Designed miniproteins, single chains, continued (4). Designs and how they scored, part 65

Each design is a single chain, and the fold is of that chain. pLDDT is the mean over its residues in the fold that is shown.

## One batch from the design tools (miniprotein)

Design m14249
Fold by ESMFold2-Fast:
Structure m14249 (fold): chain A 120 residues (1-120)
Amino acid sequence: MLSEEDREWAAREFERMAKRFAAGEPFSLEELNRHLAAFGVVNGRPVYRLTDLDTGERFLGVEGDGGVISFYYDSPESGPVILSTSSTADEFDWTDPKSGKTYHFRRTRLSEEELRAFLS
């Protein structure tokens, strides 16, 4: 059984990684995705897959307070960015401020089976 301390640790680790990402510190998308999946499982929060509809590339995001879902996206032109969507938006567009290119995304909630496969 996961303790409250384990859940608080996972939350602090997620915030630490988010702050490092926002500060432009390098870390792998694989490490980020693993931590996001673990955070979602530990805290019982929904985890989502973000799919780039043009490339098929996939990223993970987690639902925070108030139903806002945050995704860490590595833009080809701008590098690492944080994308945020509401719980009601299943598809959305984002325009890269450096290139002016618009990217098209779809959000899908991960099943418990997909989360287990991702963490193993």
Scores: mean pLDDT 68

Design m14250
Fold by ESMFold2-Fast:
Structure m14250 (fold): chain A 65 residues (1-65)
Amino acid sequence: SKQEAAALAAKIIAGQAGVIVESTELEGDKVTIHLKPADEKAIQKATEESKKAGEELGVKVELVE
């Protein structure tokens, strides 16, 4: 599904930024990615790139620590 695709993209983006994903939650057109605390700049970059990828799929992506 588009939500699963958005969640997968966000996990890949977070991993490339050095951020660990603890869990993911899918609800309608929203995906919430729970992150382990990490470097602020890495989290910001992962959040921006994941949000952009989600928007391309029509899915709201939110990253939380």
Scores: mean pLDDT 80

Design m14251
Fold by ESMFold2-Fast:
Structure m14251 (fold): chain A 85 residues (1-85)
Amino acid sequence: MKENALQAAAKAVEAYEKAGGNIELASQRLGLPASEPVLLRTIGDHTKLSLATRAALRALSGTISQKDAVEILRQNMKEIEKLVK
C-alpha cells in the first residue's frame, strides 16, 4: 500500500513541479480529480514534505481510495520525512 503510493507519487511529483507547486493544476495535468478538499488540506498541512504531496496527488487519481490515501499520508509521516528531498 504505502510503497505503491510512494512509487505512484513519483510521477505525480513531476507534474506537481511542472505546475509550479499548484496541486490542482498538477492533478489536472495527470488527468486526476483535484476537487477533493480533504486531500488538498492534508497536502497543505504537509506541503513542506514533498513526498507527502506526491502520495496525495497519486491518491487523487483513484489509485488508492481517498480515505486510505489520507491515512497513509498521516500514518507514514515518519517515513515520508526520511524520504523528503
Scores: mean pLDDT 49

Design m14252
Fold by ESMFold2-Fast:
Structure m14252 (fold): chain A 72 residues (1-72)
Amino acid sequence: MAEELAKELEEAATGPTSEAEVLSAEEEGNKVTVELEIVDYETNTRTLLKITAEKVGDKFKITSLEREVSPL
């Protein structure tokens, strides 16, 4: 479950000028927490994302999102 959300987020954040890496993926019952590092070479920025979601049926509902952006 956490791995599936992590993969979807990694694929969504990976592009021609950006690379995404999953730092951690954790599950606690129906709650999933994923940490990602996104490096964007077009803007020369590194973004750290911490996303918490709950699984509702077959979908993920995002309950919190923490974002930290820094220069490369």
Scores: mean pLDDT 78

Design m14253
Fold by ESMFold2-Fast:
Structure m14253 (fold): chain A 96 residues (1-96)
Amino acid sequence: SERLERFLEKMREVATEVFGEELGEKLYERAERAAREAYEKAMSDPSVSEEAALMHAIAAAIAEALRAAREAGASQEKLDELEERLLQVAAEVVDS
């Protein structure tokens, strides 16, 4: 999915900008795994549209990134920043 790859690329940039290279990469790796697993599972169901599979993947990625950041002890300010920026990236990718 070209849209999923664009989302993941932008998500990696956001995660590393907000949390730095080391933590940002760890958050991204977890989120990417969650997104790809959700996308493949959704796409294996012939009743699920490609757009619905993309939405499931994006939702899984954002949820996993926020969970991982919270587990790493991120402040509420940083969690809010991450969520706001990832939702903006998601909207941009979906609207294109």
Scores: mean pLDDT 89

Design m14254
Fold by ESMFold2-Fast:
Structure m14254 (fold): chain A 107 residues (1-107)
Amino acid sequence: SKELIEAGKKSFEILLEMVNEIIEKILNGEEVSPEEAAEKLRKAFEESIKILEKVDKEAAKEWRKEAEELLAEFEKLVKEGEDILEAVHKTFDKAREKLGEILEKGL
C-alpha cells in the first residue's frame, strides 16, 4: 500500500516533468515536433512503468497497457494537426486519471 503510493507519486512526477519540459521549450520559442513530443512521452511512460514494476507487477502491466493506448492516441492527434501543447495536456490528464484508478485498485 505505502510502497505502491510512493511509486505512483514518483510515476506522476516523471509525467509532470515531461509536460514541464515541453512547456519550457515552447515558452523559449523553440519548436517541438510531433516526433520529439511522442518520444518524450514514450520515455516518461517507460520510466514510470519501471518504477511501478519494482513494487507491483500487475499494476505495472495494467499501466503499460494504458500507456501504450495513450501514446497511440497522442501520436494520432498530433499527426492530424492537433496543437502539441493541447495534445500533451489531454494525454497528461488521461494518464493521471488512469494511473489513479490503477493505484486505487491496488489499495
Scores: mean pLDDT 83

Design m14255
Fold by ESMFold2-Fast:
Structure m14255 (fold): chain A 82 residues (1-82)
Amino acid sequence: GAKEAFEAAKATTEASVAQAREYLAKLKQATTQKEITRYIGEVLRSLGDGLNATLEAVKAARKEGDEELAEEAWKYFGELAK
């Protein structure tokens, strides 16, 4: 159900945001244009994965009429992405 989708999305979003932060740290240390371009791409890709997981959880919650769970999923992503 939607609750299980949200728990799965939490795990995916946490991993994705952590990976994005790791690549952002590498980006800050990058010394060449090639490194800068690669790490920007990796940050965006990782954040996209977390966003997609969150969107799936929101859609599952809304199908069950659980607007509070849908809002919780968005808030969770937003808090992790700070």
Scores: mean pLDDT 85

Design m14256
Fold by ESMFold2-Fast:
Structure m14256 (fold): chain A 88 residues (1-88)
Amino acid sequence: EEELEKAIEAVEVATTFLLIWLTSQGKYQVLNDFQERVLELVQEAKEKGWSVEEFVARLKEIFDEMKKKYPEYKDLLDRAYEYFVERV
């Protein structure tokens, strides 16, 4: 549970990174889509008491889906995920 809280904090930092870069580029649609998916994931993780491993696996699925939907932002999404992984 404490480990899950740290993982959630790490994803908030990664989300802030994406917010800064995507907002500077005027890419609000990509940002909003990502934020909605992450907020839903965080809520479900807290409600179901997921392990950090489960949370990280599900978050990776979100990043993979986002890279598939928005391939032009693959490098930015990869950097945000690396930023997350370094902090869990």
Scores: mean pLDDT 78

Design m14257
Fold by ESMFold2-Fast:
Structure m14257 (fold): chain A 77 residues (1-77)
Amino acid sequence: AEKLYNEALKLFQQGKLKEAAKLFQELIEKYPESKLVPEALYYLGQAYFFMGELEKAEEYYNKVKEEYPESVAGKFA
């Protein structure tokens, strides 16, 4: 989980938003019980927001707010 998260975050910081989104999605699918899932959902929302896919961004922000409201990511979504 952490290795995928760190690689996805690096791609996100480089502006490789589509590649970052793919790795965050892979983290959620491969490690659904990970404490990094709320953060991955939040960064998926951010990646789609910066790509101009506002409806997808809203879906991921709402998911992290509703399912993980006590997480750091849920508080920032």
Scores: mean pLDDT 79

Design m14258
Fold by ESMFold2-Fast:
Structure m14258 (fold): chain A 73 residues (1-73)
Amino acid sequence: MTPEELIEYVEKKTGLKIPDRETALRIAEEALRAVDEGNYPLARQLLISIASLAGKVLTKEEADEIIEKVRAS
């Protein structure tokens, strides 16, 4: 999964568009790296941060579903 694909997936799950694309891409890159390193607590926090840029609060369960999607990609 690319950072762009992760942002698109978060937007699809939230139903909202992220206006600050450059910041979202940077955080998405960090989130994907955190998943690859097995740092799931950090990945969860970074995913919550991406969703907050769209004005949505992610639950732990929603963030964990996104992590599983990344791992399956």
Scores: mean pLDDT 83

Design m14259
Fold by ESMFold2-Fast:
Structure m14259 (fold): chain A 80 residues (1-80)
Amino acid sequence: SVAEAEEKVKKAEEALKEGKKEEAAKYAKEAVRYSLEAIAAGNVEEAKKPAAEAIKILVEVGKKEEAEEARLEVLDAIAK
């Protein structure tokens, strides 16, 4: 799950480098989902970095509302 989150962050970064903002947003959202799954499985510390990187990519591609929603979901998941 952490490894999948990290893979999706790398794909999002590659898409962003190529100017493919919609593809970058798609991979960043997938990275957040895998990070949330990893947190739920108890891999909280390992999931924090890919979650933060994915949220940053969402902000950079202009998906600020989705980035804020993801940030709140991650914070809620960590608090459990």
Scores: mean pLDDT 86

Design m14260
Fold by ESMFold2-Fast:
Structure m14260 (fold): chain A 93 residues (1-93)
Amino acid sequence: AAEEEQLEKQIREMAKKMKMEELKDLILQGIAAAKYAEEAGDEERAKRLRELIKRLIKESPNPKEMEKFAKEAEKLDLEELIERLAERGLKKE
């Protein structure tokens, strides 16, 4: 029925939105950790974190959107990444 279809769509959109935001937080945390490792000279740790990020993007419901998000996050330094994570926390109203 139309009412059932609308309810399913609303639930799916909410679930998808929450999953995407959760995934974005994980990607930001991963990039921040990778940049920290790079600054510390820990290239092996940075490489492992980069591989984890690539896997998260590939397994996401929208890999292209996640790749774009990750590319934008890569432009940020550690302090900017921490600030962005805090800002995203405030949006979790």
Scores: mean pLDDT 73

Design m14261
Fold by ESMFold2-Fast:
Structure m14261 (fold): chain A 67 residues (1-67)
Amino acid sequence: SAAEAAARGAYEAGKKGDANGAAAHIGSGQLVGGVPAEEAGRAAAELAKKKGDEKAARMSEIGTQKL
């Protein structure tokens, strides 16, 4: 789904410490899939938590706040 794609992209950017990249993936989810930024950002943070990556979770949250 568009939400899953946005969440995955934001998580991968977050793993690299790229909050702007995370924001770009969340924004693409809004434009292409109509997914609210809060929903995509939450899904990315949940994915990061499942993987045990607290830093990626924080980066996804920061990316969401940039939108």
Scores: mean pLDDT 76

Design m14262
Fold by ESMFold2-Fast:
Structure m14262 (fold): chain A 100 residues (1-100)
Amino acid sequence: MKELEEVIEKVKEALKLAEEANAPPSLIKSFKYALELIEKVKANPDDKQALNSASMSLGASILAVAVLKRVGVLPEDVADEIMEKLSYADETIQKLLQKT
């Protein structure tokens, strides 16, 4: 349960950084979707499907941020901080999936 709180916090921090950097609306929507899935897992921790979907969504978001960094749409330092926060969140979800 504490791990899900940390995941939510990290994704919210990443979302705030992306919004402050004027990231594309599609990226902002992907972060909000990932957060919605994680909050669904918090309401029903036994929902392994929702947990797996959250991990997949975070992985896709990390890839999108890496692409936006490479093409110069996001500043490198901001993109790196977002990716670090999302990677921490995904790693935490992966550990929770292994405990099941």
Scores: mean pLDDT 83

Design m14263
Fold by ESMFold2-Fast:
Structure m14263 (fold): chain A 90 residues (1-90)
Amino acid sequence: SVEEMERRALELAREALRLAQEAIRLVEETGDIEKAKELLLEAEITLGLAKIILGVLKSQGVEPSEEVLELIEEAERAIEEAKRLIKEAE
């Protein structure tokens, strides 16, 4: 269902944000760059899955909710920040 797909995209976007924020925390608090890279990769894959679901919804003429779009944007920004911090720490 559309509602189930939207809920799944929302859950995946939230998880991607959480993973990216944890990667940032690991770099800033522990210096564990290898573990941060692992979490960043998982965040990117998870966000990719959310975007695929949004693509399917859009192909069916369904407009994604503002909440899911905002969470995807937040997750993208957190992933970019995690990438920047990891690169600076290398």
Scores: mean pLDDT 88

Design m14264
Fold by ESMFold2-Fast:
Structure m14264 (fold): chain A 87 residues (1-87)
Amino acid sequence: MFAEKVNELIKELLSEKVVLDLDEAIEVRLELEKLYLETEELSKEQLENLIKELEELIELAEREGVKEEILKKLEELKEKVKKLLEE
């Protein structure tokens, strides 16, 4: 899955202790996942996996002290995915 691979990349960046660009990496991922949602017909399984990956990313971002505005955007995207899953 696209989102799964991006999540693995972020985890790898943290293991290398490359923290200066973490905010940017999360913002880039957020925009890519937003585009993915807007341009693709996602299956229910894909939407469920995306929610799980967003939850992991939010936990990671909170732990690393990412800007509140980025956390808010991640949470808003997660809510949007949940609403799509309910439709």
Scores: mean pLDDT 69

Design m14265
Fold by ESMFold2-Fast:
Structure m14265 (fold): chain A 77 residues (1-77)
Amino acid sequence: ESKLTSRLVAMELLLIAAQNAPTDDEIINSARGAIDLARDLGVPEAEVERLLAEVDSGDREKALAAAERAVELARSL
């Protein structure tokens, strides 16, 4: 429970960092971090791979959407 809460908070902070990042590289890095934490929390690998592919597209909007989806999936665990 404690470790789960700490990782979820870290994911939310990474999502906020991505949303407020001044560069595409910072958005992508923060989004990747959030998705990696979602994997650690038990989000299915197939979903993680799909979300990472969206981040890897280099599209800012897709990277942000992928990070938001990762947080929602982690919350639903």
Scores: mean pLDDT 80

Design m14266
Fold by ESMFold2-Fast:
Structure m14266 (fold): chain A 64 residues (1-64)
Amino acid sequence: SAALQDRQADLDAMAQGIKAAHDAGLKVSDLDLITGMIMGRESLDGSTARKRAEDILKEIEERR
C-alpha cells in the first residue's frame, strides 16, 4: 500500500541519516541520533522524541 511505501521511505531516510552521521565521525548511539533527528524535525521534547526513536528503531529491525 502507499502508506507502507511512505513509511518505508521515512525509515530508509532515518537509516541513511544514521550512516551519514557515523561516516562524519559522530560517536553517538543510533537511539540518541534518531532522538535528536526527531526533536529537530518535529519540535518534540527529549522524552517524547526518545519514545518515538525506540519505536522507529524497532520498526527498522522488524522490516529487515
Scores: mean pLDDT 75

Design m14267
Fold by ESMFold2-Fast:
Structure m14267 (fold): chain A 70 residues (1-70)
Amino acid sequence: MLSKEEIEEQVEKTVAAAEEAIRRDPSKRALVEAEVEAARAALPTEKDEEERYALETAVERMTAALERLA
């Protein structure tokens, strides 16, 4: 079982990697935006507490990163 700290670490690494990818190739932004939308759509139906926390954290932090890169 992933702890909140482990989930946050994984999300932070994923967000940092996505930011770097978009800075190198702006066309990657559309793929990241699609992933965020898919995660957001999954939130209301996610019954696993750890998965829900991971999705919420990922959506929140990735949305903020996309705003900074705009």
Scores: mean pLDDT 79

Design m14268
Fold by ESMFold2-Fast:
Structure m14268 (fold): chain A 92 residues (1-92)
Amino acid sequence: SAETAELRARLRELSSQARQAIDQGDYDRARQLGLQIRELGDLADKRQDYFLAALGYRTAGRIFRDVGDLDLAKEAGEKGEKALKKALEVAA
């Protein structure tokens, strides 16, 4: 859908900004961007866009891992795995 495309574009934008923040050593900004990406994942999950939700959670988890926030990374990874399982069930 057009709305899914818009959320995906926003995810790409935030992911790019987070990578730039990590590259610059601005881990507080990267964490904030990771939280925003996780929120996009939550929104996609509520809309039953499970592939987009999984992508959002996995992207947030990678950012949290890269900034050393291992508890947030683990939580995002678990949400991503659940979303991916739902996506595969719907696609079957």
Scores: mean pLDDT 89

Design m14269
Fold by ESMFold2-Fast:
Structure m14269 (fold): chain A 65 residues (1-65)
Amino acid sequence: KPPKLSLEEVKKIAEELGLKLSDEQAEKVAKAAVNPDASVEQIAQVPGVDKEKAEKLRKKIQEKL
């Protein structure tokens, strides 16, 4: 069962890391973070997100689930 996070929660986690995400970007981050087959690089493909921030986003999202 894929866990569910609201887009607003994903955006708040991103703001803690200094990132401003659109609704579309937050949705892509949420899907990649909950998918065990998705690499950190898929999150890093979101504009404005580097690999280090992508790794931190995944970790914080997984902690909230």
Scores: mean pLDDT 73

Design m14270
Fold by ESMFold2-Fast:
Structure m14270 (fold): chain A 81 residues (1-81)
Amino acid sequence: MAEKIDIGVIIAVEASRLGGRDPQKIEEAIPEAVKILKEKGYLPEDFTPEEAREYVKLAFDEFKRDLERGIEAAIARSKAA
């Protein structure tokens, strides 16, 4: 069985395709992302948007932390010297 993080990443990626890079719009796109993933067979038909939000939050926090660190490092490198 896929781990919660793996499921959260799949949902977050699909929601990001729908809502762009705005966290609020990504969160609003989660129900539609869940629907698409159910149609593709990646999620069970009984998987709820509420469960998806929890999984996405875990994956999003990890992804956002990595992204923020990457952005900060890039800014530091471009401005340092």
Scores: mean pLDDT 71

Design m14271
Fold by ESMFold2-Fast:
Structure m14271 (fold): chain A 99 residues (1-99)
Amino acid sequence: MRQQAQQTLQQVADMLPQADDDTRRQVGDIFSRTSRLISDPDVQSSMQQAADALYNGDVDSAQSYLQQIADQIPTITNDRDIQLISRTAQRSLQIVQSQ
């Protein structure tokens, strides 16, 4: 699950420059909602910053924050946080692929 979540986040990041504004907003909404459920404060902060960057159309910053989340995955000890991140990554991938 952890490696799949990291790969999915990377795939989402790679597709963001080609996504339209509505697609980026939808991804931002998912990250913003999920950030409120994350127990790890560093991961919560990175997810909220990714959402804010997506809302502002700052694709470069959004990609950077998604990479930070991916890099944090091996250090996360809370299984619920991993499950939430994995689900969020998968849903975000579906949204960017459906445009």
Scores: mean pLDDT 85

Design m14272
Fold by ESMFold2-Fast:
Structure m14272 (fold): chain A 71 residues (1-71)
Amino acid sequence: GKPLSEEQKEELVELVETLDLSEEQKERLIEAIRSSRNGDELERRLVRLLLEGVPVEAVQEIGRKLRELLA
């Protein structure tokens, strides 16, 4: 898939910081964003985090922003 730039990762991290999530959930999402090489890898990590109890609304917002950044 298309690689994620450091600027794109920073925009996704900024979005996560605005979400109504626990500190632990934010840290896990930020780690997933920073460690992903491309959008496909990040999408797979987001699905795993959803299955582990991260709110669906948060995953949807991040996924939406990711798709906009990669358009």
Scores: mean pLDDT 86

Design m14273
Fold by ESMFold2-Fast:
Structure m14273 (fold): chain A 55 residues (1-55)
Amino acid sequence: SKVDEIIDEVQKRLDNGESLDDVDKFLEEKMKDLTPEEQEEVIERYSELLDEHLK
């Protein structure tokens, strides 16, 4: 799915040491092509991923 592809790319960017600002910009650009339901799923999964990555 588009959501899975976006989250996989976000994970790779975080693992590569990309800044949170750059990851957020990438995410904002991808969100423009998503439905509201897909946008909510991305936000939820990104929040969980970020929480796991920073802890």
Scores: mean pLDDT 80

Design m14274
Fold by ESMFold2-Fast:
Structure m14274 (fold): chain A 61 residues (1-61)
Amino acid sequence: SMEEKQKELEKLTAEMRENFSDEEKRRLLEIKIGKTIASVTADTSQEAAEFLRELEKRLAG
């Protein structure tokens, strides 16, 4: 549900704060946050999901 995905984003944001100085962990958390946002957006628009998938690959590459 949307509420569960929102709570997941809040947890990932808290993890980001705790591990902000760890570049590798920060990068992985950015990807996870991007995936969660993409999942939310896919429920609204396939176009937006494709855009976020591209962004995720860019962060991983």
Scores: mean pLDDT 71

Design m14275
Fold by ESMFold2-Fast:
Structure m14275 (fold): chain A 99 residues (1-99)
Amino acid sequence: MEEKRREALMYVASAGMYLVATASTGTGTVSYAKSKSEEKAEEAKEKFDEKIRELSRLVDEAVRAAERGDVEKARAYAEEAERLYKEALKEGEEMVKKL
């Protein structure tokens, strides 16, 4: 039980890293958009806020899985967090490119 919880906590840490990285990317994208258009900055903020909300949910679910020693579910939530982070990066790049 205890060793499985520690292993699952490694996946929680990974999901948390993607949450922090997404928040940082969102802040940069919104700041850049504000320099060109407040309307585009609002669109960027809304999209990144939604991704951050989903990532926060995945981190919470990974923590619950880890507390139960469910390594497989913790890993699955971390993998989904990585996918959302990569999607957020791509969407942010496309928003900046259109400015």
Scores: mean pLDDT 82

Design m14276
Fold by ESMFold2-Fast:
Structure m14276 (fold): chain A 69 residues (1-69)
Amino acid sequence: EKYIEEAKQAALDGNAPRASTYAAEAVKAGGGTDQQVADAGLRSVIAANSGNKELGAEWAEKGVKDAIA
């Protein structure tokens, strides 16, 4: 899904607000609840701020997929 890829890219760029926004949109597009949307957004912010951009990107993707699954 495009939003997951965009969230990963934003996390790689260290752009926590954008990573959060795309993660939230990905969960919403996947039929997630408001709580799952909020959780994915928070995880993406944490991932983007982790200081390891590659690991952060994987964490953002995993967080979104776990919320939707």
Scores: mean pLDDT 67

Design m14277
Fold by ESMFold2-Fast:
Structure m14277 (fold): chain A 80 residues (1-80)
Amino acid sequence: MLEEIRELLEEIISLAKPEYQELLQALADKALAALERGDLALARAYLEAMMGVFMESEPSPEVKKKVEELAKRIRELLEA
């Protein structure tokens, strides 16, 4: 699960504009650290912060759809 979530987060970051990648990576690292501690609420909060940053970058409709699908998969894994 942790490795699968990490790979999904890395995919989201790869789809972001270069200027947002460092911030998104920092938020992803915090989400993963929260998961390693079993803090699912904090992990969800960091995922939602990442999604807010990503949407602020005004992605194309195609990129937005792909990122929303990846985020949905992460949310489903966090609810398992």
Scores: mean pLDDT 84

Design m14278
Fold by ESMFold2-Fast:
Formats: C-alpha cells, sequence, structure tokens
Structure m14278 (fold): chain A 69 residues (1-69)
C-alpha cells in the first residue's frame, strides 16, 4: 500500500487541482488519494495518481467528492 507521505503528497496535488472548480477540504482530497491509489494498485506513487488525472480539475473534484465521508 501507498505510504502516508505519498498519500499526503497526492492529496495536496488533488486539492490544488480540484480547487480550480470548487473548495475542497484536506480530508476530501486525502480520501480521493486513497481511492486513486487503490485503483492504480500496489506501488502507485503520488506522481502516478496526479498523472492519471491529466490536469483535469473536474476529475480531481469528482475524486475528492468520492473521498468524502
Amino acid sequence: MMSEEELNEAAKKIKELAEKVRKVTEAEAYGGAKIAASNLGEGATAEEIVQSLKGDAEKAAALAEAGRR
């Protein structure tokens, strides 16, 4: 599984990208990073998660929403 440091780095990038569309909390972005990491599988890095979004702010916002409890 992805380390907490990698998840936090991915969450930060997801939050920055998603906030071009809507306000996103750190918790939402972190949840989104965990979902993305599980979808990419073992050995996924923060860079791979960010690259999978392809700079799509709407996709990042949707991922953060999915990470919401």
Scores: mean pLDDT 77

Design m14279
Fold by ESMFold2-Fast:
Structure m14279 (fold): chain A 98 residues (1-98)
Amino acid sequence: SEALLKKAKEIYNKAKELDEQARQGTLEEVRKILEQLEKIYNEAKTLYEGAKQAGLPEEVRKAVEDAYNAAKGAIDTARSNLERLEQQRKELEEQLRK
């Protein structure tokens, strides 16, 4: 389906955009980006599972797989950066108490 190809490409591009933003964001910004990425990931996962079950053309399955992998990678990036920023905040708060 051309509609599924378009949707998969939109998810892929949005995941890449959010991945780049998550690398540069503040703690609050990265949290909001992670929420957006989790929604995109769940959508991509549903499309990927549905495409496999429906026996869709290889081009469609590959586009959906690429979108799913991009969203997953972006979540991993955002989560790692969030953990780093939270640790930096904790260290700063501990320094301010001394």
Scores: mean pLDDT 84

Design m14280
Fold by ESMFold2-Fast:
Structure m14280 (fold): chain A 66 residues (1-66)
Amino acid sequence: SLDREVAEALAAMLIALGDKFLEKGDYETAVELYRKALELLRSSGAPQEFIDEVERRLKEAEEKLK
């Protein structure tokens, strides 16, 4: 497994990419990126507050999916 700091940094990059695809209207890709970020955060034992924030972003992206 990746160490926690590396996992959190990678998750932050995935979230930033997800936000960019969300802005572009590519909701499917945004959802996939947010899901990958959540997997990484959950497996690394990241703070629940961080997990909750990403879950909120994921739900927003999913609600825009047609």
Scores: mean pLDDT 84

Design m14281
Fold by ESMFold2-Fast:
Structure m14281 (fold): chain A 81 residues (1-81)
Amino acid sequence: AEALREVAAAAKNPEVRELLEKAAEFAEYLEEQGLLSEEARQVLEEGAARVRELLEKGDYEGAIKEAERTAAEVRRLVLEE
């Protein structure tokens, strides 16, 4: 979640910033509730690493998309029937 927080802090657009903060907060909520599977934790770790890599390259749009994909995949894993 740290990488998502970093992207949120760097985002000058308040809509983008709020989106990333909500994604990080939702991931933290799932972790606190014990709803994060091993797969979901792996997705969070890989997503954070990819976001950091894109930030290093200056690809903020790509970093935001990766953060969104990571959050969506975690939600899918939690809600998967």
Scores: mean pLDDT 68

Design m14282
Fold by ESMFold2-Fast:
Structure m14282 (fold): chain A 74 residues (1-74)
Amino acid sequence: MEEKIAEGEKLYQEGVKALNDGNYDEAIELFKKAAEVFEPADPEKARQVRAGLASAYDLAGKTDEAAKILAELD
């Protein structure tokens, strides 16, 4: 479980870096992987990562995908 959390944190941090660098498609893929890793180990962190994923989709111009993820978080 701890190893899964560490893997998820690394993927999430890489996703945040990609997002800040303007590499939105890379951020989307990294946040997807982070959310999948966190889902069984830390559902609350997975929810936070999905919020980041929605932001990455919106910044990439994929507004419909961003809206779907945000609806799941409400």
Scores: mean pLDDT 80

Design m14283
Fold by ESMFold2-Fast:
Structure m14283 (fold): chain A 102 residues (1-102)
Amino acid sequence: SAEERARGLALLDALLSLPEAAIFAHPFDAEANGAPNYPAVVPNPIDLATARALLENGEIHTVDELVGLLYQMIDNALRLLPEGSPGVEIARRLRAAVDALA
């Protein structure tokens, strides 16, 4: 619905305003980040720009569908990033922001 789309876009705008969102703003460049095995480790890549496009194009219709994609995005990062890296803490903080704002 128009209300679900507006709520989803507002959630994405709120998340993108957070410093924790920077590493999730665009599709992950495996070559630039030295992670050539990324496609084997992360079969369902998703980022904030792609999630926005799916919502704007009507490929997803609800805030619940959007939140599911955001959880997948965070889980993908936690699978890829080394334990104890700054990126792991950033991913956990973004998850807390999604939980609070959705």
Scores: mean pLDDT 80

